Designed miniproteins, single chains, continued (3). Designs and how they scored, part 72

Each design is a single chain, and the fold is of that chain. pLDDT is the mean over its residues in the fold that is shown.

## One batch from the design tools (miniprotein)

Design m10479
Fold by ESMFold2-Fast:
Structure m10479 (fold): chain A 117 residues (1-117)
Amino acid sequence: GAPPRKVLVIGAGTDEGLELIRALRAQGAEVYAADFSPENLERAKAAGADKVATSLEEIGRMAREADLVVILAPDEKAAELAGFVVRHARPDTVVTVITESPEAAEKARALGAHAEV
């Protein structure tokens, strides 16, 4: 398929998230960054994020517009975020979870997301 035009990165202020934002921006994608830490969002802006969000309401709006959503969460929050995002995303949107928790990965897959551990 075509490369994603609009990508939402949740957990954007991690080293992995910042690298992903830079790579997506280099490919010409519009990147939305979400994180619950204001310091992490400043790092995401510096990495080239076009818009930032701190609330679930804003994340839900961004998910509805995104072609790809990447959730970077090392713990069980990955599954909760995946469930929320899948409910708001379009049917054609790819939702991917990257987590260190095998249990969160299994729950995310059960909710209709892709997941990597």
Scores: mean pLDDT 83

Design m10480
Fold by ESMFold2-Fast:
Structure m10480 (fold): chain A 87 residues (1-87)
Amino acid sequence: NAARIAALQAKIAELEAQLAKDPDNHVLQVKLHMTKGLLYDEQGDYDKAIEHFDKAIEEAKKIKDPMERDTLISLARANRSITKLAS
């Protein structure tokens, strides 16, 4: 879906701009990798989508708040599983 691809690309640009101002923000890094994973999934590049969801999981492990950390890990794992089933 071209409209969804454009929306995901716009969100990636926004997250990269936010991360440039706050480069050690692990939550923003997780969101960036999850959004990149969703973009690759939408494009049918399932291997790259899984790679970015795995990067999101690894970054989420660095989040100090256990509730936020566990929520983001769960979301990234769910997206990874959906992508792997589609591949």
Scores: mean pLDDT 90

Design m10481
Fold by ESMFold2-Fast:
Structure m10481 (fold): chain A 108 residues (1-108)
Amino acid sequence: MSVEETVELLLRAAEATKDPALSELLRSLAEDLREIQELLEQGNYEKALEKLRELLGVLTVLAHKLGVEEKVQPYLDEAERHLEQGNPEGALRALQRAAAVLAEEVLR
């Protein structure tokens, strides 16, 4: 899944939810994913890694709130491994998949 496909899915989930706080959080996640992709395209790996760590924390909290930790945990674990290895591109791919699962759960 591309960053843009995940962003579109998050924005659809934000529009579909009747929870204003969840809607705002999903839109914020979409903006964070776009910012991280732009940082990687610019070669700013240090800031990308910091933003990816922040995103991992937010997605972890959201997975607990939505009761989907079991579905999301493998992607969060993959992201953590990539972050420890200094691989921002691998971390972004894992976190995109986690975000997509969360968005799909909201759309159910």
Scores: mean pLDDT 88

Design m10482
Fold by ESMFold2-Fast:
Structure m10482 (fold): chain A 100 residues (1-100)
Amino acid sequence: VTPEEEAELEAEVLLGILDLQRAVGLSTSSPLVEQVLTQLQQLADQFPNSATIQYNLGEAYRLRGGDENNEEAIKAYKRALELDPNHVLARHNLALVLSD
């Protein structure tokens, strides 16, 4: 397992934490949500060429919501598609955010 593959797994786990917190009704202003987003941003900075990390960063921004976060989600999804043009989930979720 490469350091990039480990970072990609960590990004998936971090997104899973946000999905769980949202499912239990935790506020998007929760310190946990901010910590998870910060860690995903750090992983994206360390591995800027990982489509997986860019996609998960986009998902985290989208789950947080609001105009500014939606703009960041769009950037992350576009970056994921630049790195992997066949990323079906990034394409689908980019279309959803752009339709708002």
Scores: mean pLDDT 82

Design m10483
Fold by ESMFold2-Fast:
Structure m10483 (fold): chain A 76 residues (1-76)
Amino acid sequence: SEEERRRVEERAVEILEEISRVHREHGTDLSDEEALRLIAEKRGWGEEDVREMRETLREAERLTAERQERRQREAR
């Protein structure tokens, strides 16, 4: 649904903003996986939350690609 899609995208934006913040504070040599673990640790979250964040980012990328393709097909 559009609501579910919106929720995934909003969560992904929040995660990406936090990853960017971690890179600014700790350096860009950290992997995205390490950045996600630092985010989880800061929030008192566990391994399951790291996995959920990773899946959310993957799904958001898929949704973004689909939206870009749709816009190209709908050339007005």
Scores: mean pLDDT 77

Design m10484
Fold by ESMFold2-Fast:
Structure m10484 (fold): chain A 77 residues (1-77)
Amino acid sequence: SELDKKIEELRERLRAAGVPDALVDGIVQFVRYAASLSPEERRELAESFIRVLEKDPRLTPEQVAEIRAALEEFLES
């Protein structure tokens, strides 16, 4: 499906940015869930998710910025 193709592209993008596999899996789960929500709920949930990731010591600020950009591109398409 188109969604599965976009999710594989998202996985490759996040892995290329050095995001740990466990977090890539969590982000994919988040995206699958968020895709079922309204655009307003999706934006609010994505904002909250990014705030949690900003506090994760496994991620650099640059990796968080890349995750934000990828989520905006994926969820607003």
Scores: mean pLDDT 82

Design m10485
Fold by ESMFold2-Fast:
Structure m10485 (fold): chain A 106 residues (1-106)
Amino acid sequence: DIEALIEELRKLGELGEIAADLIEAIANDPSLSPEEKERLIRLIVETTRRLAEARERGDEIEQLEIGLEYQIELLKIFGNLDEEDLELIERARENIEKKRLEAELE
């Protein structure tokens, strides 16, 4: 089933190939629990599909939003978000919102 998933991702081009290689590495990592592997593989698949769709639309700001969401979910899988992490996330969101507003005002 993982092999079939990898083949489907590789059809998405360069992003899909990177995601497929990362999924293979995760599946073969003995330091990760089965639950961590499942969460990571799901996150990578969902993020890659969303990025491919945003790229087709030419929405560079949506790609940044998806990238930030990916980093937040990755932190949740491996650890707890501290107050400093939350402040950095908020600043990143504000920066993306400013870019979106600038694009809409043109």
Scores: mean pLDDT 76

Design m10486
Fold by ESMFold2-Fast:
Structure m10486 (fold): chain A 55 residues (1-55)
Amino acid sequence: ALTEEVKKAKKELLDTSIEHGVELLHMIVTGAPQEEIDAFVAAADAELAALEAKV
C-alpha cells in the first residue's frame, strides 16, 4: 500500500508536470525566444527528475 507521503509526491509530480506543460505551451504560443524555451525545458526536466526520485 502507498503511504500518504508517496501519494503526495506522486500528486506533486503530476501537478508540476501539468504546470510545466501549460507554461511551455504559453511560451511557444507567445513566441518566446528558443534560448528561453531551452532553458525552461532543462530546468523543468531537472525539477521533474528530482520529484520522480522521491516517488
Scores: mean pLDDT 80

Design m10487
Fold by ESMFold2-Fast:
Structure m10487 (fold): chain A 85 residues (1-85)
Amino acid sequence: MKELEEEINKLTEEFEKLQQELADHRRYAASLEKRIAEAEKTGKLTPEQLEKMRARLDDVRRHIAELESKIAELQEKINELKKKL
């Protein structure tokens, strides 16, 4: 019983860390989206700079999707372990 509780605690800590990483990446993506939108309205950035920002946004979005997948898998694993208590 204690061993299952310890495993759940460790997975919960990992879940919290991944949630923080997800929040950080979502904030960065939102910042990039805002900067791209502003640049498109104002013409402040060159087309090359805009393309680089869009590529970076796509990379961040892929990482967000990977983090969301990992979080979902951890949540399911935590729930399954809790059922065994």
Scores: mean pLDDT 84

Design m10488
Fold by ESMFold2-Fast:
Structure m10488 (fold): chain A 90 residues (1-90)
Amino acid sequence: EEKLKKAIEKLEELREKIEKAKTKEEVIKYFEEAMKIALEIEKDPEVKEELKEYYKKLLEEFKTMSVDEVRHTALVIIDSIIEYIKSLLK
């Protein structure tokens, strides 16, 4: 429970940093930190490996996107992760 609550706090902090980030490099950096937190919460090794692979592909796609597109995508994903963790606390 405490670990999940702390993860939500860190993800909300990273979300705020992404909203305030002025460069695509900063958005990607904070998004990578958020994904590391998501991977630490995942207990299934197979699911974790699959997520790491999809995460790498997503980062490659970010290189072709505008700053606003990357920011929007990152925020949507982080929001979905936060909601998922909150559902585990019920």
Scores: mean pLDDT 82

Design m10489
Fold by ESMFold2-Fast:
Formats: sequence, structure tokens, C-alpha cells
Structure m10489 (fold): chain A 93 residues (1-93)
Amino acid sequence: TENFTPMELKVIRALEEAGDLETAEKVRELLDRFQQEFSKAVEAGDLAKARAILDAFEKEMRELIKDPRAQKELDELVETYRFMLESMEKSLS
């Protein structure tokens, strides 16, 4: 059931390399849930809901991830999703 992007895998690997295997597992579960909920909102054309899902996901991830390297990878991941949403919103305007 794990179908992670290279950017998502970078966050997971940073945690695993830091020895934080418990947080890495929780991050996998959050990413899987996020992908399902976010994709459904985007497919429904509900970009406001997709943004709210992304904001909640970012908050939960930042509460779990304390490793500096994993935080940098998370910053890049979140920025990529925000850019995608902004591009979609602009295309629909």
C-alpha cells in the first residue's frame, strides 16, 4: 500500500538514518492518509478543502518531526504541495 514520491521518501529516510524508526512509521501512516484525503478533495474540485487538509498535515508532521534534516525535507515537500495548489487555483480563475 506504500506508494510514496521521492520527496516523501526523503523525509522517511532522514528519520530512519537518524534512528527515529517510531516517528518514521507514524510519518508513513500520516502520508498515506494525507495522499488519500488530499487526492479526493482535489478530484472533487474542492481546493479550499485540499488546502485545509495540507495545513492540518503540515501541523501534525511538524509536531512529530524534531530531526533537523527531516524538517528540511518536510519544508520542501510542503512547499511543493502548496505550489501545486496555487497553480491549480490560478488555472481555475
Scores: mean pLDDT 83

Design m10490
Fold by ESMFold2-Fast:
Structure m10490 (fold): chain A 78 residues (1-78)
Amino acid sequence: LDARAAELGDRMEAALSQEEVDELTAKLREQMKKVGDDMEKRIELMLESLREAARRAGLSEEEIELLVEALRRQVEAA
């Protein structure tokens, strides 16, 4: 699971500008900071942002769903 997320993340990083990567990293950090009592709701917001970034990077819908599922599982396991 982690290996797949890392591979897709590398593809996104290669396709996206440094500014887009920085913005996405900041958004993910902010969402994680807000995760506490409403973890599931916050996860959905992060996943929506991730889908947008992946589409900009040119990932297929299948790859986007894979990345989204990997992130969801990691956050739920934490």
Scores: mean pLDDT 71

Design m10491
Fold by ESMFold2-Fast:
Structure m10491 (fold): chain A 89 residues (1-89)
Amino acid sequence: MIDPKLFKNPKEVTPEQLPGLIKKYIEKYGSIVLSAFDENGNLLLEKTFDKNTTESEINRFIKEALELGAKYIVVTTPDGVVIDTYRLI
């Protein structure tokens, strides 16, 4: 169960915008963790991305998250610091 405060004011994002945003986070932080949650805050899918991550792997994560019914994407550092929270629109 995720902290409800993370969902209080999420940024809005479309699935089409996510690959570009993910690439920018990898460039800035070197490694990130993406966690996909449903409307109720249940963790559906989580994966670590780094500089060796391919565009195909990013697109696969997004596709699988959407197929699982993801409504939120949380971007964290590998040590668990929350960078941004997004609502899928």
Scores: mean pLDDT 82

Design m10492
Fold by ESMFold2-Fast:
Parts: structure tokens; sequence; C-alpha cells
Structure m10492 (fold): chain A 57 residues (1-57)
């Protein structure tokens, strides 16, 4: 699955919202929380991949 710059921008925005204390639905919140345990560089990539997968479905 090809990750676009748009997917990376969306991932950045979601992570920024998470840092600002925006609350997501529990399943999404848990997913992001798990990704926050990864190194910062991997967090954005992993979230971008997930966004791309959801967007294409």
Amino acid sequence: MEITEGDREAAKQVLEAYEKGVKFPEPVQKRIDELKSLPKEEQEEALARWIQEVRSR
C-alpha cells in the first residue's frame, strides 16, 4: 500500500490533535496510544499507513 504525502499530513494533524488533548473514540485512542510507544519517526509512518488503509476502504 502506497503512502502519500497527504496521508503523512493527516497523520501529523492527528498526532498534533492527540498532543493537544483531543479525545478520540476508544478504539482509535488505544491505537494511537500504542503508536506513541514507538519512536517518533515510526509513529508518523505507522499512523500514515493506518490512515491510508482506512481511506482506501
Scores: mean pLDDT 74

Design m10493
Fold by ESMFold2-Fast:
Structure m10493 (fold): chain A 96 residues (1-96)
Amino acid sequence: SIEDETVERLLADFRRALEKYYEFEKNGKPKTKQEELEYKAIRDLVEMARAIAEGKAAEVLSQYGLRFSDEQIARLVAGARELLDEYEKKREEEKK
């Protein structure tokens, strides 16, 4: 379904955004206006993933004009939490 495809696309976008966000943390802040715009877009996706993980998935998804099932919302929340947990563990391993 379009709803299932949207959930899969969002999780893929979150994975890519977290990977790029991690690289910005490793390599320092963006240096050009174009890199600043890319960083903002990445940060907005990371903030969206955090909101979904915190139980605001229905509010985030309301912007798509689609009706998601509780099962689809639960899958998105679980996926977002897993991606954020992987990102946080990777950050903590580099601090020690």
Scores: mean pLDDT 80

Design m10494
Fold by ESMFold2-Fast:
Structure m10494 (fold): chain A 112 residues (1-112)
Amino acid sequence: KEKITEELRRATEELAKAVKEFEKAAEEAAKRHPEHAAVLKRAVDLAGGAVNLASATVTSGGAYAARAIAALERAVEALREAAKLVPEIAELAERVAELLERVKRLLEELAA
């Protein structure tokens, strides 16, 4: 389980960096596609919230695992919706979604 905790910490750090890249790209895309600004903001907010809950779960030794898993699932759905509506950010959105799913799998292993 120590190996899972270290892998989870590294995956969460990688996810946090990717979410910051997505936030910047989404802000620029929202200026070009104001009709999709709300969908982009929702994806950013949900992904950021999921990162915060995953980080808190790592720090607390698993106390928030169920909440973090649910937040990660909602963030994946929001990112894939944004990718369908705004193709210019689709590659980055899918990369973030894959990292969210990776962190979710590690949290499920930690909680088992």
Scores: mean pLDDT 86

Design m10495
Fold by ESMFold2-Fast:
Structure m10495 (fold): chain A 87 residues (1-87)
Amino acid sequence: MEEVEKLLEEIEEALRAGRPIDVIKSLAYQLGLTLENLGLEDKYDEVVEKIREIARKAGLTDEEIDSIIQAFKDGIELARKAREAAA
């Protein structure tokens, strides 16, 4: 959970610093990978809502927020596929 909280903090800091959306997407993707690798499926919805809340407070559009959440989901999917391929 420390790694998950750290990545959420980094997303919030990057948004406050006005970093490019591609940086935020990269962090969200890493967060998705981390959650799936840790087996924290029960936290996916909680983390998605935290990302939405942080991004809305930073003044992002719904389209930008959806793109960040998609990057998070892409990270989950990649981790699942990597695990399946290794089996």
Scores: mean pLDDT 83

Design m10496
Fold by ESMFold2-Fast:
Structure m10496 (fold): chain A 66 residues (1-66)
Amino acid sequence: KLSEKQLQEAIEQLLRRADELAAQGAALLAQATPDTPALRLEGEVLDGVARLMRGVAATLRKNLER
């Protein structure tokens, strides 16, 4: 069981990093065309990682609320 302060700091770090990765992924997806499938794949991977990190942050928040 982590302290409340440690959980808050972990949640904030994960959310900040998720926002950065989501912004990078969105920029790549905006540049992607049918002729650049690699850019689309990279953007989708970054979006997926950001979603995973937000999921982890939600789990940590659930532990904080208990």
Scores: mean pLDDT 81

Design m10497
Fold by ESMFold2-Fast:
Structure m10497 (fold): chain A 90 residues (1-90)
Amino acid sequence: LEFPEERDLERQRRLALETAERLVAAGVKEAELSGAGDGALVALGAAEELAKQGIPATVRPEFSDAALAAAGLTREQYEAAVEALSERIR
């Protein structure tokens, strides 16, 4: 039912999530994983792009207000941006 590419994306998402969880457990803050302007990319599964830059990330993060503030976004603006980017990728 799903294309083979979806399997690779799910594998990358899982790896990114595990990596981010390990970093948080090691004391890295969410804001350090999702710098200003990167939060929306992480939420949309652009973890591959962030990984190319050496930044581990998750594709389904639950960002704190501090992490959203670091990206210059409110919770509502962040959700709207994620939806807008999802529509563009569609």
Scores: mean pLDDT 46

Design m10498
Fold by ESMFold2-Fast:
Structure m10498 (fold): chain A 73 residues (1-73)
Amino acid sequence: MAEEWRRAALEQAATLPSREAALAELERRLEELERGREEVRATLPAEEQPAALARLEALRAALEAARAELRAA
């Protein structure tokens, strides 16, 4: 799951004109994801939050890995 999201993020980033633009896009998506996580905690019943937060955390980890890979290149 997370590996597929990392690959998709890198493929999308590769369509951008520069590495700087790709990094900025990943940073923007990470910020949106953090906001989404806050909304989950505010809106979902306590029993549903762990599953939703776990999915968001997996996506965050995949985006962080994609960002680290772009920085290393």
Scores: mean pLDDT 75

Design m10499
Fold by ESMFold2-Fast:
Structure m10499 (fold): chain A 59 residues (1-59)
Amino acid sequence: KEAELEKFAQDFVEQHREALLPLPLEERKAFIEEAVKGTKYRNDADKIAEEILKQLNEL
């Protein structure tokens, strides 16, 4: 659900912030999509990517 996706996004940002920040938007999207592909949230990859990008942009 939405709360679970938000929590996943928060944990992902905490673990991968340093790797994601120097990347341009297209590469950040590719990184996130590839990482999510291997999880139970693969069907919500677009939604998770939006939440992660939103959190990174609020830094």
Scores: mean pLDDT 74

Design m10500
Fold by ESMFold2-Fast:
Structure m10500 (fold): chain A 77 residues (1-77)
Amino acid sequence: MKEERRQRLADQLEREADEGLASGEISQETADLLRQAADALRAGDVEKAAELFGQAAAQIFGEEAGEAAKQYLLEAA
């Protein structure tokens, strides 16, 4: 995978965590999961990033959304 794609996805997840937390749309725990997923992407661990991103989405939108988010990240990275 191109390093630039993983870096852009990581930057997006970090932005989503910061904006969601600032707006009150997500919890601190969900923001921490998104930041951990961003760190995993920067490290090149796409599987770990997808798992963490799926967990964050499941906390906000439920289990089916978590599964969809995990698949999305695996395809996007």
Scores: mean pLDDT 81

Design m10501
Fold by ESMFold2-Fast:
Structure m10501 (fold): chain A 55 residues (1-55)
Amino acid sequence: SPAEVRAEYNRELLALAERYQKRVEGAKTPDELEAVMAEFRAEEARLRADYQARL
C-alpha cells in the first residue's frame, strides 16, 4: 500500500542519515566533509526518486 511504501522510505532515509552522521564525524578535512556530503545528497536523491515513482 502507499502507506507501507512511505513507511519503508522513512525507515531507509533515517538509516541513511545515521550512516552518514558517523562519516561526517569522521571527516578530518573540509574536502573530505564536502565529498561525504556530496555522496549523501546523491544517495538521498536516488532514494527519493525510487520512492516517488511508487507513490
Scores: mean pLDDT 84

Design m10502
Fold by ESMFold2-Fast:
Structure m10502 (fold): chain A 71 residues (1-71)
Amino acid sequence: KNASLKELINTLKKMLTSSRAEQLKLMKEVANRIDDTLVAGQILQIFVDTLDGKLSQKEAEDKIKEIVKQS
């Protein structure tokens, strides 16, 4: 029931081209599909940092891959 790596990366890409309302909806959908609250928080923080320009899309994808591997 946890979101797959492909699903998380696709959601990130979609968020980068979406309105703020759609971004919030997508983040809620991802959070609901990650059973581990700590992991969900880490993934959502990566999304936020990417939207804020603190992470490139590639850096965000690499961080998501690492978190999913550890879970």
Scores: mean pLDDT 79

Design m10503
Fold by ESMFold2-Fast:
Structure m10503 (fold): chain A 65 residues (1-65)
Amino acid sequence: MTKEEIADELAKRFGISKETALKIIDELLSQPNPYKLDVDALAEKYGVSREAVLAAIQLLDEHGL
């Protein structure tokens, strides 16, 4: 699954724009250390749920991105 396909899946699941989903994915990929990820701050920054950010992390991990 490509980064764009993951963004489309997130947009469909959580009712967010594809552009917003791509920004979240790009920010997650820029921080490879999961212990330095502030999921709540990232959710607030992009106006999405905490669950959307967690789903993005899971999809990226499942697809080796």
Scores: mean pLDDT 78

Design m10504
Fold by ESMFold2-Fast:
Structure m10504 (fold): chain A 108 residues (1-108)
Amino acid sequence: SNAEKVREEAIKELKEIIKELESLLAQTPDDHPEIRRDLQDALNTAKKALEALEKGDFETAARYYEHLARSLPVLADKYAGVDPETAAKLRELAQRFKELAEKIREVL
């Protein structure tokens, strides 16, 4: 079905985003503990979204995506002057979460 295809594509994309967040966290310097904490929180939320999708709970997954789409740009603004590469990546990930939320909501 269209919902099953959207779920499979969303799971694949979310797994890729989780790997990118894990890579970003691993690259974060030891002298930026606040960035590391915020990235870990985002990663934990993304993993909860994945669990919701795998259980077929599209509404819960969409809410986690919407939260990340709103919160990641705020973090990007906060870190733009300290770590512009991380800030740019957070803006990219926010857009991807926004698009995933919209796709999931189309099949609800």
Scores: mean pLDDT 86

Design m10505
Fold by ESMFold2-Fast:
Parts: C-alpha cells; structure tokens; sequence
Structure m10505 (fold): chain A 106 residues (1-106)
C-alpha cells in the first residue's frame, strides 16, 4: 500500500508541476483523468485505494475556486518544504476533508 500511496502522491505532484499555468479546475480534471488511467491499470487489490482517492478528488467539485487554489498552494508548499509524495498525499486528503466539511457547514 505505501508504494501505491507514493505513486498517487507522485501523480498529483507531477500534474500540478507540469501544468503550472493551468486553472485549478483544469488541474483537478487532469488529476481525475490520470487517476482513472491508474485505476484501469491497477491490480484488483489496489483498486479500492485508488477509487477512494478518485472519489475524494471528484468531491472537490463542491469546493470554490479559492478553496481549490488553497489545495494547490498547500501541495506546492509541502513539495518546497521537502515532503515525500506520501506526506503530500496525506496532507492533501486531510485538507480536502477539512474544506468539504467547511463547505457543508456554510
């Protein structure tokens, strides 16, 4: 599982870094597309974890552009601080959950 979590984290980081000029909406669409491709190539035992992350990413459609920008800024800050792909992924998922909870409370 740790190797798969690292792969997902690397996918998110690479997408954000490769498309620095893309809008938040475009970046999240690209991440979803890449996760779908990863899911198609995955062993059956790995599909639940990828599916959970894909569902979390789709849930970001509930977030404002400002909240999506905060997610991108958090990933960039974590990478700049030397965080591992797994650490970046964990921070990203925690922030997604927090922002969705905030949106639901508003």
Amino acid sequence: MEALRARIGELVIATIEEHADASPAELFELIIQRLVQLLDEAAPEDRPLIGEFLQAEIATSLLSDEQRQALLDAVRAAVAAGASPVEVLDRYLELVDALIAEHRAA
Scores: mean pLDDT 79

Design m10506
Fold by ESMFold2-Fast:
Structure m10506 (fold): chain A 62 residues (1-62)
Amino acid sequence: SAVIRGNIMRDLGLSEEQLEELEAVAREHGVPPPRSVLRELARKYGLSVGQVGRALAALAAE
């Protein structure tokens, strides 16, 4: 999980706090979360919906 977390942070330019928020969303909503949740995260982080979805899937897989 630490390797996957590090790869997501580096590749997407996310902070540790932002990664923890993604992990919390995965726990609360499951993977994939609702499309509306994916869109809000994408806007918040300046990422595509696809990038957020892939990051959440990678975190869930550990």
Scores: mean pLDDT 80

Design m10507
Fold by ESMFold2-Fast:
Structure m10507 (fold): chain A 80 residues (1-80)
Amino acid sequence: SIEDLQEEIDEAMALMQAGVLKITLEKEGKKELAKLVDEAVDVYLKQGKIEELSKVVREIAKLVDEGKYEEAEELAKKAV
């Protein structure tokens, strides 16, 4: 069923959003935060928490956009 694939689509979209965030952070020279985002992605994927992954990536992206790198790093650390 299409619904059986929706979770895989949601996971792929969350991974794409995380990938975009990681590339942005690497371009800004924030390598440690990029690594923490990658580690947080792995933790949420292992737990099957795709909705929570999407939410945490979105919140980290907002903090990064606002220049709040320390708050973004703490949020990512809590996910690990």
Scores: mean pLDDT 81

Design m10508
Fold by ESMFold2-Fast:
Structure m10508 (fold): chain A 94 residues (1-94)
Amino acid sequence: SVIDEINKITEEFIKELTKIMKEKGYSDEEIKKVVNGIKTMTDEIIKLVEEGNYKGAKSAVRTMALLIKHEYPEAAEIADKWEKEVLELIDKAE
């Protein structure tokens, strides 16, 4: 399902982000807070997709990617990749 693929892509993004943050010397506490924030936002994206609110879901995806790139510029490339892949999945669900 589209939901299963969004979850899979997001889990891969979390793994890559965690590796980058550890390499840059971020604390385990900060990494945990960021990961929890991503999971919470992903749950909201999934809820919007399930409700057929594809415009809202895409907006939430773009907002999450923008926030990650703003706070963790070193993760910009993986955030752009996550955004592109999730938006393509939502477009296919429309």
Scores: mean pLDDT 90

Design m10509
Fold by ESMFold2-Fast:
Structure m10509 (fold): chain A 125 residues (1-125)
Amino acid sequence: SKIERLEEEIRRRAAELGIELSDEEVRTLAEWMASRGFESVEEALEHLRNWLSSYGVELDERQLFAVLVALALVEKEQRERGEIFSVEEIAEMLRRRLAELGVELPESTVRRIAEALYRSLLGRQ
């Protein structure tokens, strides 16, 4: 299935980048990518890179992949709670998830990503 193919691709990319993901995190990202019509991890990363660049955010491949995972996890939690998080709540969740993935970003960068995510979450609810 598309989900199984995406899960294998996600696991391979995570291993290449030295990022440890749980089976739940892999599935969450695969389902998130499938729901958005992405056919590959590379397509999702390119889309995210271009999107973040429009907000003045430039990330390396490892940071970009970690943000992709964190975005999927934040949207899943927002959906499960049935509410839209504030920018401050998104920034805190993003920082926590990135730290769990072993990635640290400047506070200003995390806030810019949170603002971009807030706009994305509003467009879906």
Scores: mean pLDDT 84

Design m10510
Fold by ESMFold2-Fast:
Structure m10510 (fold): chain A 84 residues (1-84)
Amino acid sequence: EVIRNQIDRLIDAAEKSKDPELAAFYLDQAIRLAEKSENPIEDLKYIKERLEKMVKESTDPELKQVYEEAIKRVDEKIAELEKK
């Protein structure tokens, strides 16, 4: 669906970016889109799976930190949504 495709494009842009600030920006936008989707928990879990793979495959410590911070934000959002 359109939202999932947009999320994929944003994560791809973050993964290809060598700039930690740009990577963080793209990941923030992906998380915000997932939060507003029809299935926010499912889309947030999808983002987390992609980010976990990126952490494992990255050799750049600064980019790894950006990905790990994004995972933390995703976990916080999932926890907020599950408190209902």
Scores: mean pLDDT 84

Design m10511
Fold by ESMFold2-Fast:
Structure m10511 (fold): chain A 77 residues (1-77)
Amino acid sequence: DEAERELLRRLNERIAEVLRESAEQGLPDDETARRMEEAALEVLAEAYRRGTPLSILRKWAKALGTSLEEIRERARR
């Protein structure tokens, strides 16, 4: 599915950015993990606003330790 591939591309891009920034700033592992979770949730919220199928969002929410409810809440800003 093209929508799923685009979501994964965006997730990988944002997580790589967080890892680079955390390494540059010398952040501890627990803070780096929190920032990665935050970035992943933001990417899922962006995908929700774009109309990505709920089945794809639910699948990746579960894989990433979040929920469709949390995605919707974040998408409301």
Scores: mean pLDDT 85

Design m10512
Fold by ESMFold2-Fast:
Structure m10512 (fold): chain A 100 residues (1-100)
Amino acid sequence: SPHDILDELFRKLDELRRLLIERLEAGEITADEAIAILNGDPAAVARAPPEVQELVREIERLLKELRDHPHLFTAAEIHRAGQILDVEAHARRLREEAER
C-alpha cells in the first residue's frame, strides 16, 4: 500500500540520517556534504560510501512510487526536511563542544 511505502521511506530516511550523523561525528563528512546527500545531490552522493549511495537509491525509488500520492509525498518531503534540521543541530552541537 502507499502507506507501507511511506513507512519504509521513513525508516530509510532515519537510517540515512543516522549514518550521516555518525560520519559527521567521526569528522569524515561536513554538514554541508551531509545536507547535499540528504537532498539527493548527485555529485555529493557519488562521493559518498557505497552503503550511503545504495540507501539514497532506495529512497529515490520509494519517492518516485509516492509521486502519484501527493499528500504522502508531501509527508515524505517534510520528514526529509526534519532530517536536514537534525544534521544542522548536530553539527552546531559538535562546534560548541569543540569550543568549550
Scores: mean pLDDT 84

